# Ledger of designs, part 86: designed miniproteins, single chains

Each design is a single chain, and the fold is of that chain. pLDDT is the mean over its residues in the fold that is shown.

## One batch from the design tools (miniprotein)

Design m2997
Fold by ESMFold2-Fast:
Structure m2997 (fold): chain A 87 residues (1-87)
Amino acid sequence: MPVLAVGANNNPELTRKMAEYALEQAAKVEKALLIIIDEGSTDESLKIAEEAAASLPESVEVKTIKGSLSDPEVQEKVRELALEAAA
């Protein structure tokens, strides 16, 4: 199954582009995992990611991780979730 990631990092334009890509990929399959990475967003970035997740079919599982993709612990958590979803 596809594993999709959307970052909420106080950059609404980047979050929107990631969300649009995630929606496009999810539309090609019946089951997907969407991971929202919340980097402590104080603007609309997290809201954009959550609205994109709400637009996905119920067949798409949504998980939210708090932290930065530049953090090795967050990267390992994302990888673990992706591997579980791929199995």
Scores: mean pLDDT 70

Design m2998
Fold by ESMFold2-Fast:
Structure m2998 (fold): chain A 110 residues (1-110)
Amino acid sequence: SEILERLIELAQELLELKLQAEDAYENNDNETFLKIVEEIIEKLDEIAELLRQAGLEDLAERMEEIREKLRELRKKFEAGEISPKEFYEKVNKLMKEAGEVISEALEKLS
């Protein structure tokens, strides 16, 4: 399935971005961390669209909700309303939730 293959590729790209985000955070590079979070948001949008094309509407909606929560977290961090540590921890929690949506999608498409 072309949809399954592309979903696996996007999931791998998200894992690479997560590792880059961890590296940026450990190096106290807030600018790079914010740019990576923006790339993650874009990849989640691509995954949501792909899930919609696959007829997995409920999973697409869950992914869109996670994406919007990440956008709001990024805005709060840029506004100084949240610490770097709290921002990192909440981004990781949302990335775990995104991984669960992807895992469920892979099971349904297999």
Scores: mean pLDDT 88

Design m2999
Fold by ESMFold2-Fast:
Structure m2999 (fold): chain A 81 residues (1-81)
Amino acid sequence: VERFEEGKKKAEEDKKNIPNYTLEEARKLIQEYDKGLAEAIRASSDKATPEERKAALEFAKVYGEAMIAASKHARELEQKK
């Protein structure tokens, strides 16, 4: 639970800094978010408590939003020469 709360806070902070990231940094961040989303989906399994499931799903939402933002930024940078 605590781990997902820390992850959400980091993702929100990262989203504010995305416009300042280089293409390589944005791509690395996208990979990190993808890995985090996969872990959150596994953590939201039927063996999880209601609190753990809620935390994992909220984490997945924030990480998904951050991944979308980073992906848009990466595409914009790829179009610039």
Scores: mean pLDDT 75

Design m3000
Fold by ESMFold2-Fast:
Structure m3000 (fold): chain A 84 residues (1-84)
Amino acid sequence: SLAERILEIIKNEPDLQKALEKAREIVKSELGLDDELAFQVANTAALAYLTKSDEEAISTVQKAIDMALKQKEEREKRRQLEAL
């Protein structure tokens, strides 16, 4: 899954800044998220990796992805409303 791949990036990159940049780019590319939402997912994944078991970390990242996709849809609707 994408959540597992994001966590593997964080696990295999000892430089936290580089890990966050790699995770952010994959989330942007795979899900079409903007910089802000992609950074929220990447940060959530890094925190989950550091504070949770592998299984709980995967679940947490999946929930963060779902939340970011919902926020993307809401922001697109808001932008369309502003254009009216």
Scores: mean pLDDT 82

Design m3001
Fold by ESMFold2-Fast:
Structure m3001 (fold): chain A 59 residues (1-59)
Amino acid sequence: ALAARLAREVDVLRELRDQGMDPEQIKAALQAIKARMEAAGVTDPALHARVDELLAEVE
């Protein structure tokens, strides 16, 4: 399902951040995931929380 794929993408972004990827690139990718969630009507509160947590960690 889309939500499961987006959750995996968030996990990958967390790993990339831990490996030293630019926080601005992580932020842009997370904002793109949020836009995809809104466009697809994904309302999973756990996935929203995971995206918001990582966004808070990078800014």
Scores: mean pLDDT 81

Design m3002
Fold by ESMFold2-Fast:
Structure m3002 (fold): chain A 99 residues (1-99)
Amino acid sequence: ERYEKELKEVEKTIEELIADPEGFLESARETVRKLRPDLSDERIEELAETIVFTVAGLLIAAYSFYKYLLGMPEEEVKKYAEELRQKVLEAFDAYRERR
């Protein structure tokens, strides 16, 4: 149970990112703009995308770690992690097409 809460939080965050990558990008843009108001809007967008992709990667890594920690088979962990990675990429592609 100790790690099940952390796993559920990570899963929920990944699901939210897949459902609304724009919300995460907007939050990242606001954070970058607040910390570096000297940057151009183009630079802020590039950094925001980098931050969100990095966070997505870390979330998938955390998901895999917690699944291994809970004793899930390596084969299943790799399968689900790859499915999540693919869904994240598809969500970002759909977001870019809307721009």
Scores: mean pLDDT 81

Design m3003
Fold by ESMFold2-Fast:
Structure m3003 (fold): chain A 59 residues (1-59)
Amino acid sequence: MSAEELRERARELRPAAEEVLGKEHAEGHFDYIEGLIEKGDLEGAQRVLDAMERVIAGE
């Protein structure tokens, strides 16, 4: 998955994450994901996004 694809996933997920986790907590997670992308840790960023999607889905 490319950096741009991961950033797009984060943008799409943000409204649901803010609803479920709260705005401040969601913002912290997205800041962490962006930091991973900037470092080139795309696999790490993908794992965090996948974990957030599971939590939002009630998993």
Scores: mean pLDDT 83

Design m3004
Fold by ESMFold2-Fast:
Structure m3004 (fold): chain A 71 residues (1-71)
Amino acid sequence: MVEAAEAPPLRLAAGEVARVPVRNVGDEAVEAEWAAVGPDTDGRPVVLHVRLERVEPGGEGVLTVTASPLA
């Protein structure tokens, strides 16, 4: 299972990237990628692309959030 300290709400402008350190505290490797739509700092819709590269049990990794314009 992936554990991160409770992340504050992300406020990203289009073209910005946030990196959140995570630790796999479970007994299985984890890997994930998904997208969500949310407002940027100016209220414009952006696509948030979230990517977690494979993290082995007890390992550390980085969750990368990239904001791209929706239109």
Scores: mean pLDDT 69

Design m3005
Fold by ESMFold2-Fast:
Order: structure tokens, then C-alpha cells, then sequence
Structure m3005 (fold): chain A 96 residues (1-96)
């Protein structure tokens, strides 16, 4: 995954924005369970004292591992929710 190979938070934000622009599926916040779990995993990593970059990469890794059984349509909706949440977390320094 491009996110796991990124060297900065700014690089990850650019990757997330580019990938988000390709998703035509509507966001489904009520059923975005994988996105929520992945975001919380990264948030708790940041709270444990890991860097924002490490926290974001961990969130992306959890998302990848927990999304394996999703259909392509489900995956697109979950990715949209996850990418939007991660972009906002970076923008508002939530993981800092």
C-alpha cells in the first residue's frame, strides 16, 4: 500500500486525497465499522506516544487487515469513510 511506504504525514495526506477523489461510492458512516476500528487503532497508538506518522501507518495496516473479506462496493464505502477521517485527523492535528 502507498500509505505504508510514505515518508511523511504530508505525503500520506496527498495519497489519501488522490485516492478519495477516485471513490464514487457514497460514504455510509452508520456502517463504516472497519473505518472506525482502524481510525481508533491509530488514535490509541498516538495516545500511547507514537508519532503521527506511525499512528497513521498503523491505522492503514489495521484497515488493510480488517477489510480483506469486504466486497468491492463495501470496500469503496469503507475506504471513503476512512480516508475522509484520516484527512481530517491530519488537518486538525488530532494524532499530535
Amino acid sequence: EKILNAKSVEEIKKILEEELAKITEPVDWQNARVAELAFLAGFYMAQAGFSPLEAIKYAAKVFEERSKDLTPEELARERKAFYEAMIDAIKYKVLE
Scores: mean pLDDT 82

Design m3006
Fold by ESMFold2-Fast:
Structure m3006 (fold): chain A 101 residues (1-101)
Amino acid sequence: MMAELEAFAAGFRATASALLAGESPERVAERTRRAVREAAEANGWDPAAAEAARDGAVAGAGLVIGIAKVAGESTERLEEARRLAERAAEEVVEEARARAA
């Protein structure tokens, strides 16, 4: 879906910019949440579209984190950023599912 590709790009950009700026893992999570939420809103809170956006955003963030690990960045900080971003994305999917019920 187009939403997944857009969320992937947003997650990639958000994570790359946050890591380059030395921002906290929580900042990465908030930017990921925003990207998934914007995609959900654009698709009328369709749970399938929210799930596709979550998968895209998490994959985009994960790719940047993988590159940063190879480049010698702190594994502990990167794994915390991954965990918080995944949780933030999932919370938006849960909201979309609740709206559909």
Scores: mean pLDDT 79

Design m3007
Fold by ESMFold2-Fast:
Structure m3007 (fold): chain A 81 residues (1-81)
Amino acid sequence: SLADIRARLDTIARIGVKELVEGSTKQSLVDLLVQYVRDKQLDADAFLELLRREIEAVREESPEAAEKGEEALRQLEARLA
């Protein structure tokens, strides 16, 4: 459901923020997102739409985080295609 996807996005965002603080690459976050979508058989289009909204929601607080999120989103879209 969309609520389950939202809860998963919140968890992934926390992991992503931690990885960014620790100097991890965006590739680890993208791999985690691909795994979650595939393992739970999520609707990829709905998941990507929610991720876009989450990225936009953080733009006001952190434009840099939003830009990094958009780059990760582009990589995720390519891998889920």
Scores: mean pLDDT 64

Design m3008
Fold by ESMFold2-Fast:
Structure m3008 (fold): chain A 70 residues (1-70)
Amino acid sequence: MAEAMKTVVDTIEALANGEATEEQIEKGAAALSTASRQSSLDAGAGGRAGDPERAKEALRRSAEHVASTR
């Protein structure tokens, strides 16, 4: 879990710096998707958990937020 969150954070920072590779974005999205799915299953929410396109969009929005606030 902590390792997955570290991967997500590293991917967001790389995206904010314009250094992220497509492979890194995919790994970050998969890690975020896995963490989101796990959290949703644990909470019983289930809906849209594990959608990789939504995970990629969330990473990009987070990167834009980080870039705009620095």
Scores: mean pLDDT 66

Design m3009
Fold by ESMFold2-Fast:
Structure m3009 (fold): chain A 123 residues (1-123)
Amino acid sequence: SAIDEARRRALLHLKSLLDEAKKLNDEVAINAMRNMEFLLLAVYRYMREKNASEEQVAEVLEILIEAADEVFKTVKEGLEKNLPKSEIFDQFLKILDETIGRIAEVLGVKPEELKAYIRKLSS
């Protein structure tokens, strides 16, 4: 299906970014990309359970790809500039919060509901 193909392409893109993060040989970069992959899988599961439309699923997967690109760029540039790890992590969390807000808007839910779902799956 179009949804299955979009999900596969998004996962392959995130896997490519994780492989690039591994080349940086830094746990902050690797963990940030692993967290983005987890977020994609968690949000995809949420959308399927809520019977989100094909259009909503496609838009959310595009948002997640854009967010993963921004996270990778932000972490890579932070490491190149020798920024404190805590500052890089804070920038990553800001991108995550903004991304969850964008996804919640597309799905017509409160960000707090989506955050609660993600926390439940990570426990």
Scores: mean pLDDT 89

Design m3010
Fold by ESMFold2-Fast:
Structure m3010 (fold): chain A 60 residues (1-60)
Amino acid sequence: SHMEEFKKRLKEEIKQARKDLAEVEARLSQTTDPYEGGLLLTVKGLLEAGIAFYEMVLEK
């Protein structure tokens, strides 16, 4: 069904976002550049918000 296909796509998006988040966290732990750190923190926040939102949608 359309809903099942939609949920499958969201699950794939969550998996990709979690991989991206792990890469961002790894880079953040290695950087000493405050500008790069600021950009990485921004990207991390966006990825965490997106994952939380998609997980909320899948729970309902």
Scores: mean pLDDT 86

Design m3011
Fold by ESMFold2-Fast:
Structure m3011 (fold): chain A 94 residues (1-94)
Amino acid sequence: MSLREKLLELAEELERLARERVMPHLSAQGQAAVRATMEAVKAAARDESLPDARVERLIALVERAVRALREGDFEAFERYLLGVSLEVERQRAA
């Protein structure tokens, strides 16, 4: 599996878990923020110009977010999701 394929698969798993466990309890603004972050990660996975090191950083953050949701640690999930959002913003600014 390529790094980009792995990131896409992880983003889809995170989206599924967030939809099932978190999104029903979020405000409309919170739901939009989660969706925007997931779409940005999927866009990064499809961006062939993005360096592998940046893809690897996103993979690490998304893996931690997925693990947190599976374990029911919503505080850790929010922290890692914020980390993903900030990493995507850094990649756009570069």
Scores: mean pLDDT 78

Design m3012
Fold by ESMFold2-Fast:
Structure m3012 (fold): chain A 102 residues (1-102)
Amino acid sequence: MKAAELVAQLVKDLEEGKKTKLTEIYEKILEILQKSPTSLSEEEKEEVAELFSEMLDIPFETAKEYLEKYGFEGFMQILLAMYEHKLKTLEEAKELLDKQVA
């Protein structure tokens, strides 16, 4: 399954109030962020990156890079842009967001 399709499924599951593997992983990420709202430790950053890697079926290194560069909120915005604009890759979503910052 492509990352964009997994994001679309996550959004649908959340809107319908369903408990799925995707929503469970998403809730685990939110729990980590809520416990460390000001800063994440290196171990917490790796755990969040591993959860994103599992949730989106993307390489761990890619998830870690995007989380370090954009943070959780920025990464989620990239994923939502990918879904809204029917983009196939994270790189295309990143370029779209970068173009909006003039």
Scores: mean pLDDT 70

Design m3013
Fold by ESMFold2-Fast:
Structure m3013 (fold): chain A 68 residues (1-68)
Amino acid sequence: GPAERRARREALRAEMARRGRMSLAEVEELLGLTDVPQHVRDAVLAEARRRGELSVDEFDAIGTRAAL
């Protein structure tokens, strides 16, 4: 349910923040747990797929730019 999705999202974000980076699989899971426009998801996923990994700062920066 919504509470379980929120708990999973927060747990995943906390783990990624601890490591400072996120794998492609973690990026895909986090985007699946968030309600963002498709073009924001596409922008983040494109970069994650090219590199196989993103830093947390880079994930946030790409998402912010795409959301504008």
Scores: mean pLDDT 78

Design m3014
Fold by ESMFold2-Fast:
Parts: sequence; C-alpha cells; structure tokens
Structure m3014 (fold): chain A 106 residues (1-106)
Amino acid sequence: ELEKVQAFIEREMDRIAEEIDRLLRVTLRKVKEYIDQGKIEEAKKIVERTLARIQQVLDEVEASIDRLLAKNPALKPVADLARQKLQEIRDRVEKTLKEIEEMIKK
C-alpha cells in the first residue's frame, strides 16, 4: 500500500510539472509574439495571468500535501518527496519568469 501511494504521488507530481512546463512554454511563445508586434502591455498581462494561475495550482498542491500528512503522519517520506518536487517546479518557474522579464525590458 505505501509503495502504491508513493508511485501515485510521484506520477501526480510529474503530471503537474509537465502541465506547468507546457503552460510556461505557451506563455513564452505568446510573449515573444506580442513583443515582436510592439504589444508590450499585452505581453505583461499574459505573464500576470499565467503567474496567478501557476501560483493557484502550486498553493492547491501544497495544501493537498499538508492535508495528506495531517491524516497519515506515516506518509512523511512521501510528503517530503512531493515538497521537494514542488520546490523544483517553483525554482523552474522563477528562472523562466526572470528570462521573460529581461525580454520585456527592451
């Protein structure tokens, strides 16, 4: 049972990471298109909306990990792994955001 829970959480975290990576790629492409058209304000708006959505998803995931651990403290190693993967996603988002900010500062 514990091994099945670990495998399930790993698959869910990988799915979340892939969804966020896809969202970031789509946003980066649209930002480049808007910048090429001189639509800097539209580029800023799409970044703001994307960040708000990503932050909501990450906060919901963190809350779900906290609830899981509260119901079963024996799952701490699984929760720690999920939090590590969540931090890796946050770091990747921050790096991409910095790259987008440099593109807009032209």
Scores: mean pLDDT 82

Design m3015
Fold by ESMFold2-Fast:
Structure m3015 (fold): chain A 97 residues (1-97)
Amino acid sequence: MTPAELAIEALEKDPEAFLEQHPWLREAVARGPETVEEFVRLLKESKDPLEKFRAALALAYSGVRSPEAIEAVKELLKDKDPDVQEAARFALKRLGV
């Protein structure tokens, strides 16, 4: 199991406990759709695998199925980091793609 797979499993098993332990995701979920443009930009501009991983999860939990958000997440499937690729697969599944 990759660290990303373990994090995603923990999040799916107990979302409330995961959000309490991860303020970055709790804040993104609370802000909702207004974060979509911010995280899409982060995915295009960031070279940090952890920032990309977090942005992908935040977009998944936004529930916003915009073509721009879906396209940005699909590009992460080509990322060199396997944890980023796992986050992208999870996000696309959650967005129904």
Scores: mean pLDDT 74

Design m3016
Fold by ESMFold2-Fast:
Structure m3016 (fold): chain A 81 residues (1-81)
Amino acid sequence: EDSPLLKKAKEIFDEAVKEIENSTVEEAYKLFQEKMKEAGKLVKELIDENPSEKDRAIKLFEEGLKKLYDVIKRLQAKEDA
């Protein structure tokens, strides 16, 4: 089972993806920065408290960043169309 901090970080990334999908490109960049800071803090806390979870925490953060990046790229493509 995932730790509560891992679940919270996943929720933040999933929420950010949904919110960014319905935003303007300018709003999306602001939301990206805000949610990245929130998830980053939770991941750092998890690593600091549970060093054995470091690899899992890093993977979760990288996967979350990829999802957010892909959403922003889709929004940019819509503006270019």
Scores: mean pLDDT 76

Design m3017
Fold by ESMFold2-Fast:
Structure m3017 (fold): chain A 74 residues (1-74)
Amino acid sequence: DIDELIEKLKELIAELKKLGITFPKYVQDDIDALIEKAREAKKNNDTQKLEEYVKRLKAFIDYLEKKIEEAKKG
């Protein structure tokens, strides 16, 4: 579910911020744009675009989870 992926992404970004790790504004803007495009694809029942955005969101989530694990190790 795209909404679950978006919420997971937001939770991971918030956890990184608690650890003192933030993204530059342009990166955050790119993330926000991806979220908006994913939501639009869901509204329009565009299955092909939705699959592409799901893959991108999952890849980003995996990246952020690794960053959190590294940060917690000190």
Scores: mean pLDDT 80

Design m3018
Fold by ESMFold2-Fast:
Structure m3018 (fold): chain A 63 residues (1-63)
Amino acid sequence: GSEEEYTVEEGDTLYKIAEKYGIDLSLVDTLLAAAPQLADLKPGQKLIIKTYDDGKKSFEIPL
C-alpha cells in the first residue's frame, strides 16, 4: 500500500475528491456520519489518500 497527501482546493468537497481518486462514495457517507466537520472542507486543508495492497483507496483524516 501507499499514502498520498492531497491539498484541498476551493470548491472541493469530500465527494469530489473521492470521485477523483476512485474512492467508494458509501465510504464518504460513513466518514461524514462519524466526522460531520468533513462536510465543510477548507482550502489548504491536508487529506491523506491511502491506497491498500488490494488497490482500494480510503481517506486517513488527521485529527
Scores: mean pLDDT 77

Design m3019
Fold by ESMFold2-Fast:
Structure m3019 (fold): chain A 73 residues (1-73)
Amino acid sequence: SSRREVLALFAELMAGGAGTAAVIRTRSQGTREVGEQAVEDTRRLAEAAPEEARERAREALRRTEEEIRRIVE
């Protein structure tokens, strides 16, 4: 069901972003915005198309990690 797919995406996002969450908590506003954008993009796609949302969630996490790494460096 779509509910199961959304929960699976959320679990992957939380697992992938576990280390990133600590950085966002006390780092610049720009870093937080990048993280928030990834979550919002994943949510929108999950509502529109659960299968596409899964792949996009993985890509969004990867891009968010790369962008945060650039900012915190």
Scores: mean pLDDT 57

Design m3020
Fold by ESMFold2-Fast:
Structure m3020 (fold): chain A 54 residues (1-54)
Amino acid sequence: KLEEAIKEIEDYYLELLDRNLPKMTKEQLKVALKRFEFANVPQKVIDKLEEALK
């Protein structure tokens, strides 16, 4: 079902972000946020990127 696929995608992106966020500049984070929004990445992942920009 769609919910299972969304959870797997969320987990994948969240792990990817955990590994990369400490290495990214504010400008890189802004670009990533725009790209993720365009790609309709799960809201939980978008929220994590927005939190990193604060």
Scores: mean pLDDT 76

Design m3021
Fold by ESMFold2-Fast:
Structure m3021 (fold): chain A 75 residues (1-75)
Amino acid sequence: SMEKQKKGIEIIKWLVEEAEKLAEFYKKNNYPQEEIDIVLDNIRTMIENIAKKYGVPKEVLEEALKRLDEIRKKI
């Protein structure tokens, strides 16, 4: 349904926003890069699973993953 798809998009958007906040928190508190990478990789897996479960369009998924890569590069 369109409602299910919309919910999936909202969850993915929230996960990307949380990823940015977590990455900034870990960096500010001088956590190892390897630990930040693990957190971001776990969020990537969650985004991919939500996209599959909720039938999120490929374009939306690709944009979210691109933004996650940009978050990693900013650190």
Scores: mean pLDDT 88

Design m3022
Fold by ESMFold2-Fast:
Structure m3022 (fold): chain A 59 residues (1-59)
Amino acid sequence: SLYDKGVKALNEGKYGEAIELFKKYLETAEPTPENADKIFRALLDIHLIKKNYPDAVPK
């Protein structure tokens, strides 16, 4: 599933790929509320990493 692929990409530090996969999942007609909440939290975490640790992520 797109959710599982997004989680795998996130765990591998592929933040751009994870963001795109999560966006694709959220564009489906069938996201569960719990999975949507987890995705929004993951996207917020990625945003905070990029803002607070810009040297720790690929440019």
Scores: mean pLDDT 72

Design m3023
Fold by ESMFold2-Fast:
Structure m3023 (fold): chain A 110 residues (1-110)
Amino acid sequence: MEEVKEKIEEIEKRLAELEKQLAADPSFYFVSSLPPEVVARAIAEGILSPEAFEYEEGEGGKRLVLRMDPESAKILEEIVKLTAELAEINKEETALAKTYILTKELLEKA
């Protein structure tokens, strides 16, 4: 049980670091306002491509079909991976909700 607590703390520290990196790219803000699991699904289904960056849609535009630059895609992928890992360790939705809220709040401040 102690190992689980240490693992959670490590993941939370890593997420905080990634949140700072995302906050440095304002163009990524809108897409990242979605729950990480939704963005992960969009990437898995090919709606969002991690290989190319294109972000030029206004409010209510085609945001879910926009592509990301490789750096932004890598950061997003890490956030999604860590969020899923927290959910598996805790076996509860609270970890996912907390991660989503923290990511959203950080990006809103950027």
Scores: mean pLDDT 52

Design m3024
Fold by ESMFold2-Fast:
Structure m3024 (fold): chain A 79 residues (1-79)
Amino acid sequence: SELKALGEGAKKALQAVAAYYRAQGKEDKAAEVEKAIKEKDVEKLAELVAEAAEEKGLKVDKEELIEAIKELYKILEEA
């Protein structure tokens, strides 16, 4: 279904952050992301996403990231 497809997309989006850190040779950070995803630690995940974005020269609002990640988990719970 469309909702199930959205849930898979949300899951892959969250996992892409861990893949990004792994590609940068930061295995410790990748492990922290995977742990935060498993434990649904939204604040820690937002921190790790913000750090990754800043390494690419992007400035992000951590509070907006927290809300976006909460929405992704909501989609996953409804799928």
Scores: mean pLDDT 76

Design m3025
Fold by ESMFold2-Fast:
Structure m3025 (fold): chain A 82 residues (1-82)
Amino acid sequence: SIKLVKLQVDGLEVAKQLKLARAKTPREKQVIEAQTLLRKIKLLEPYKDHPEFQAEIDRYQAKLASFEEDIIKEAEEILKKL
C-alpha cells in the first residue's frame, strides 16, 4: 500500500503539470496548485504515522497556507464535485 500511495502522489504531480499547461490565467494556475496540494494531503493522511509522509503533509500544508482563502475555497468546491 505504501508503494501504491507514492505512485498515486506521483500521478497527481503529472496530472497537475498537464492541467497547468492548459490553464490560461494566473488564478486558474493557483487553483490547480491548491487542488493538487489538497488531494496529496488527503491521500497521505491515512499514512501520517510514517515520518516521510508526515514531512510531506507538513510541506503541502505550509504551501497551501501561502494561498489566498478564496483560492483554497474554489479548489475545495471543485474537489467536492469529484
Scores: mean pLDDT 85

Design m3026
Fold by ESMFold2-Fast:
Structure m3026 (fold): chain A 67 residues (1-67)
Amino acid sequence: SAIDKIHEAIDNGDIDTAIELVRAHAKPETLDLSVEVTRVFGEGAKQGLSSSVRSGRGLLLVADDIE
């Protein structure tokens, strides 16, 4: 899935690639969970959910730090 590819890019340390994949695949009309993914890395200007480069916790389902 698109989410799996995003996590793989994060796991490899390719932050730019992960962000690009979010933009390409995590559109609001494509992924229900893309709302938080896009908010954090694409549309998110809220500096409360920081980047998770290794753990892949950028998909915070409840906008909380789940890890």
Scores: mean pLDDT 46

Design m3027
Fold by ESMFold2-Fast:
Structure m3027 (fold): chain A 90 residues (1-90)
Amino acid sequence: MKLAEEAKEIAEKYMRDVLGLSPEEARRYAEMVRAFVEVAEQSNPELAEKIVKLLKEKGPFEAVRYGYEQMSPEEKKLADERAAEIARAL
């Protein structure tokens, strides 16, 4: 889970430093981005690497949008379910 952990750190920093979100909100969104990258990394490691690169270059909104568009219907469903689960836990 190297890419997912890196994605979490980048997203949390972006949410705090660029968007000015609270530490709690920044951590919540970072966990959702981490889970999204975990889904990609399990089935399509090349896509996960591209998502993390876009996170560094353009931020989490563009990276998640790109990744989601490239996902299969099954990966999209899993990503949606993981995001909902994390949102409920946080």
Scores: mean pLDDT 80

Design m3028
Fold by ESMFold2-Fast:
Structure m3028 (fold): chain A 105 residues (1-105)
Amino acid sequence: KPGMSALKQLLLSNVDPETRELLSKYSDKQIALAAGVIAGNPGDKAAYKNAKVFTLLDLETIQLIFQALSKAVLGREVKTRSELTAAERKAIQDKVEELTADLLA
């Protein structure tokens, strides 16, 4: 049994039960790819929509992952890019790189 990745565990710990059930269905690789898109494009809905072709996740699902990452890294939920400082965008990027190094190589 491949264990659940540290990234997926972190995300599932920072969402409600309904979102947890939804995200649990996706592979560690799909979650890592979505997290990579978020790290490069925090709060960018157009980038999330365009990521469907390779993540196989819709915009709404990627937004839920973004909200979970924001809560885990910053201690608050963020819905749009305009709510983030440059330092907060870097903090999300750094955390995603830390947690996805083994999954995206």
Scores: mean pLDDT 77

Design m3029
Fold by ESMFold2-Fast:
Structure m3029 (fold): chain A 93 residues (1-93)
Amino acid sequence: RLEEERERLSALPEPPEELLEAIRETAERMGLRFTDEAVVALAKKLLAATGGDLERAKALIEPTLELLKALFSDKEVITADDVLGAGIAVPAP
């Protein structure tokens, strides 16, 4: 299932830099460390959940990162596999 999700996300178009930067900035403010692949995976998940609406995707960043922080509090760095395996349910916009 993790491999299926990875394949599905790899078929999606590359996320906008604005979304990637917003995720990195919010993660830094929350004390979370992400790999570059994790940021891309999260951005693709947020865009898929919002039908490609960038503003709605941005609104979901903070609640999604709060969820990841709760799930991976013991991890120094959140990886793409962590993002893919953690939450199929992004909070509703």
Scores: mean pLDDT 73

Design m3030
Fold by ESMFold2-Fast:
Structure m3030 (fold): chain A 87 residues (1-87)
Amino acid sequence: SLADTRARLAAALANLTRATRLLRSEASQPDSPVAKLAREASTLYLAVATELQDAIRAGRELSPEERARLDALTARADALLAQVEAA
């Protein structure tokens, strides 16, 4: 449903904000492993958020295939963010 898509977008934007804040804290060491993980997580969350936002603007529901792909990208981003937060 579009309500589910909006909930996913809110989660992606919150996690993007968190990942970007962590990346900013590493600005003095942009080539650190932590900075690289935070940058990759930010890039993935931005890609997910952009696609969800486009679907909402179009008034269309995600296909099962699109949902599975976005869930996989989100899971990868979540794993990267967890590694950054554990460092």
Scores: mean pLDDT 86

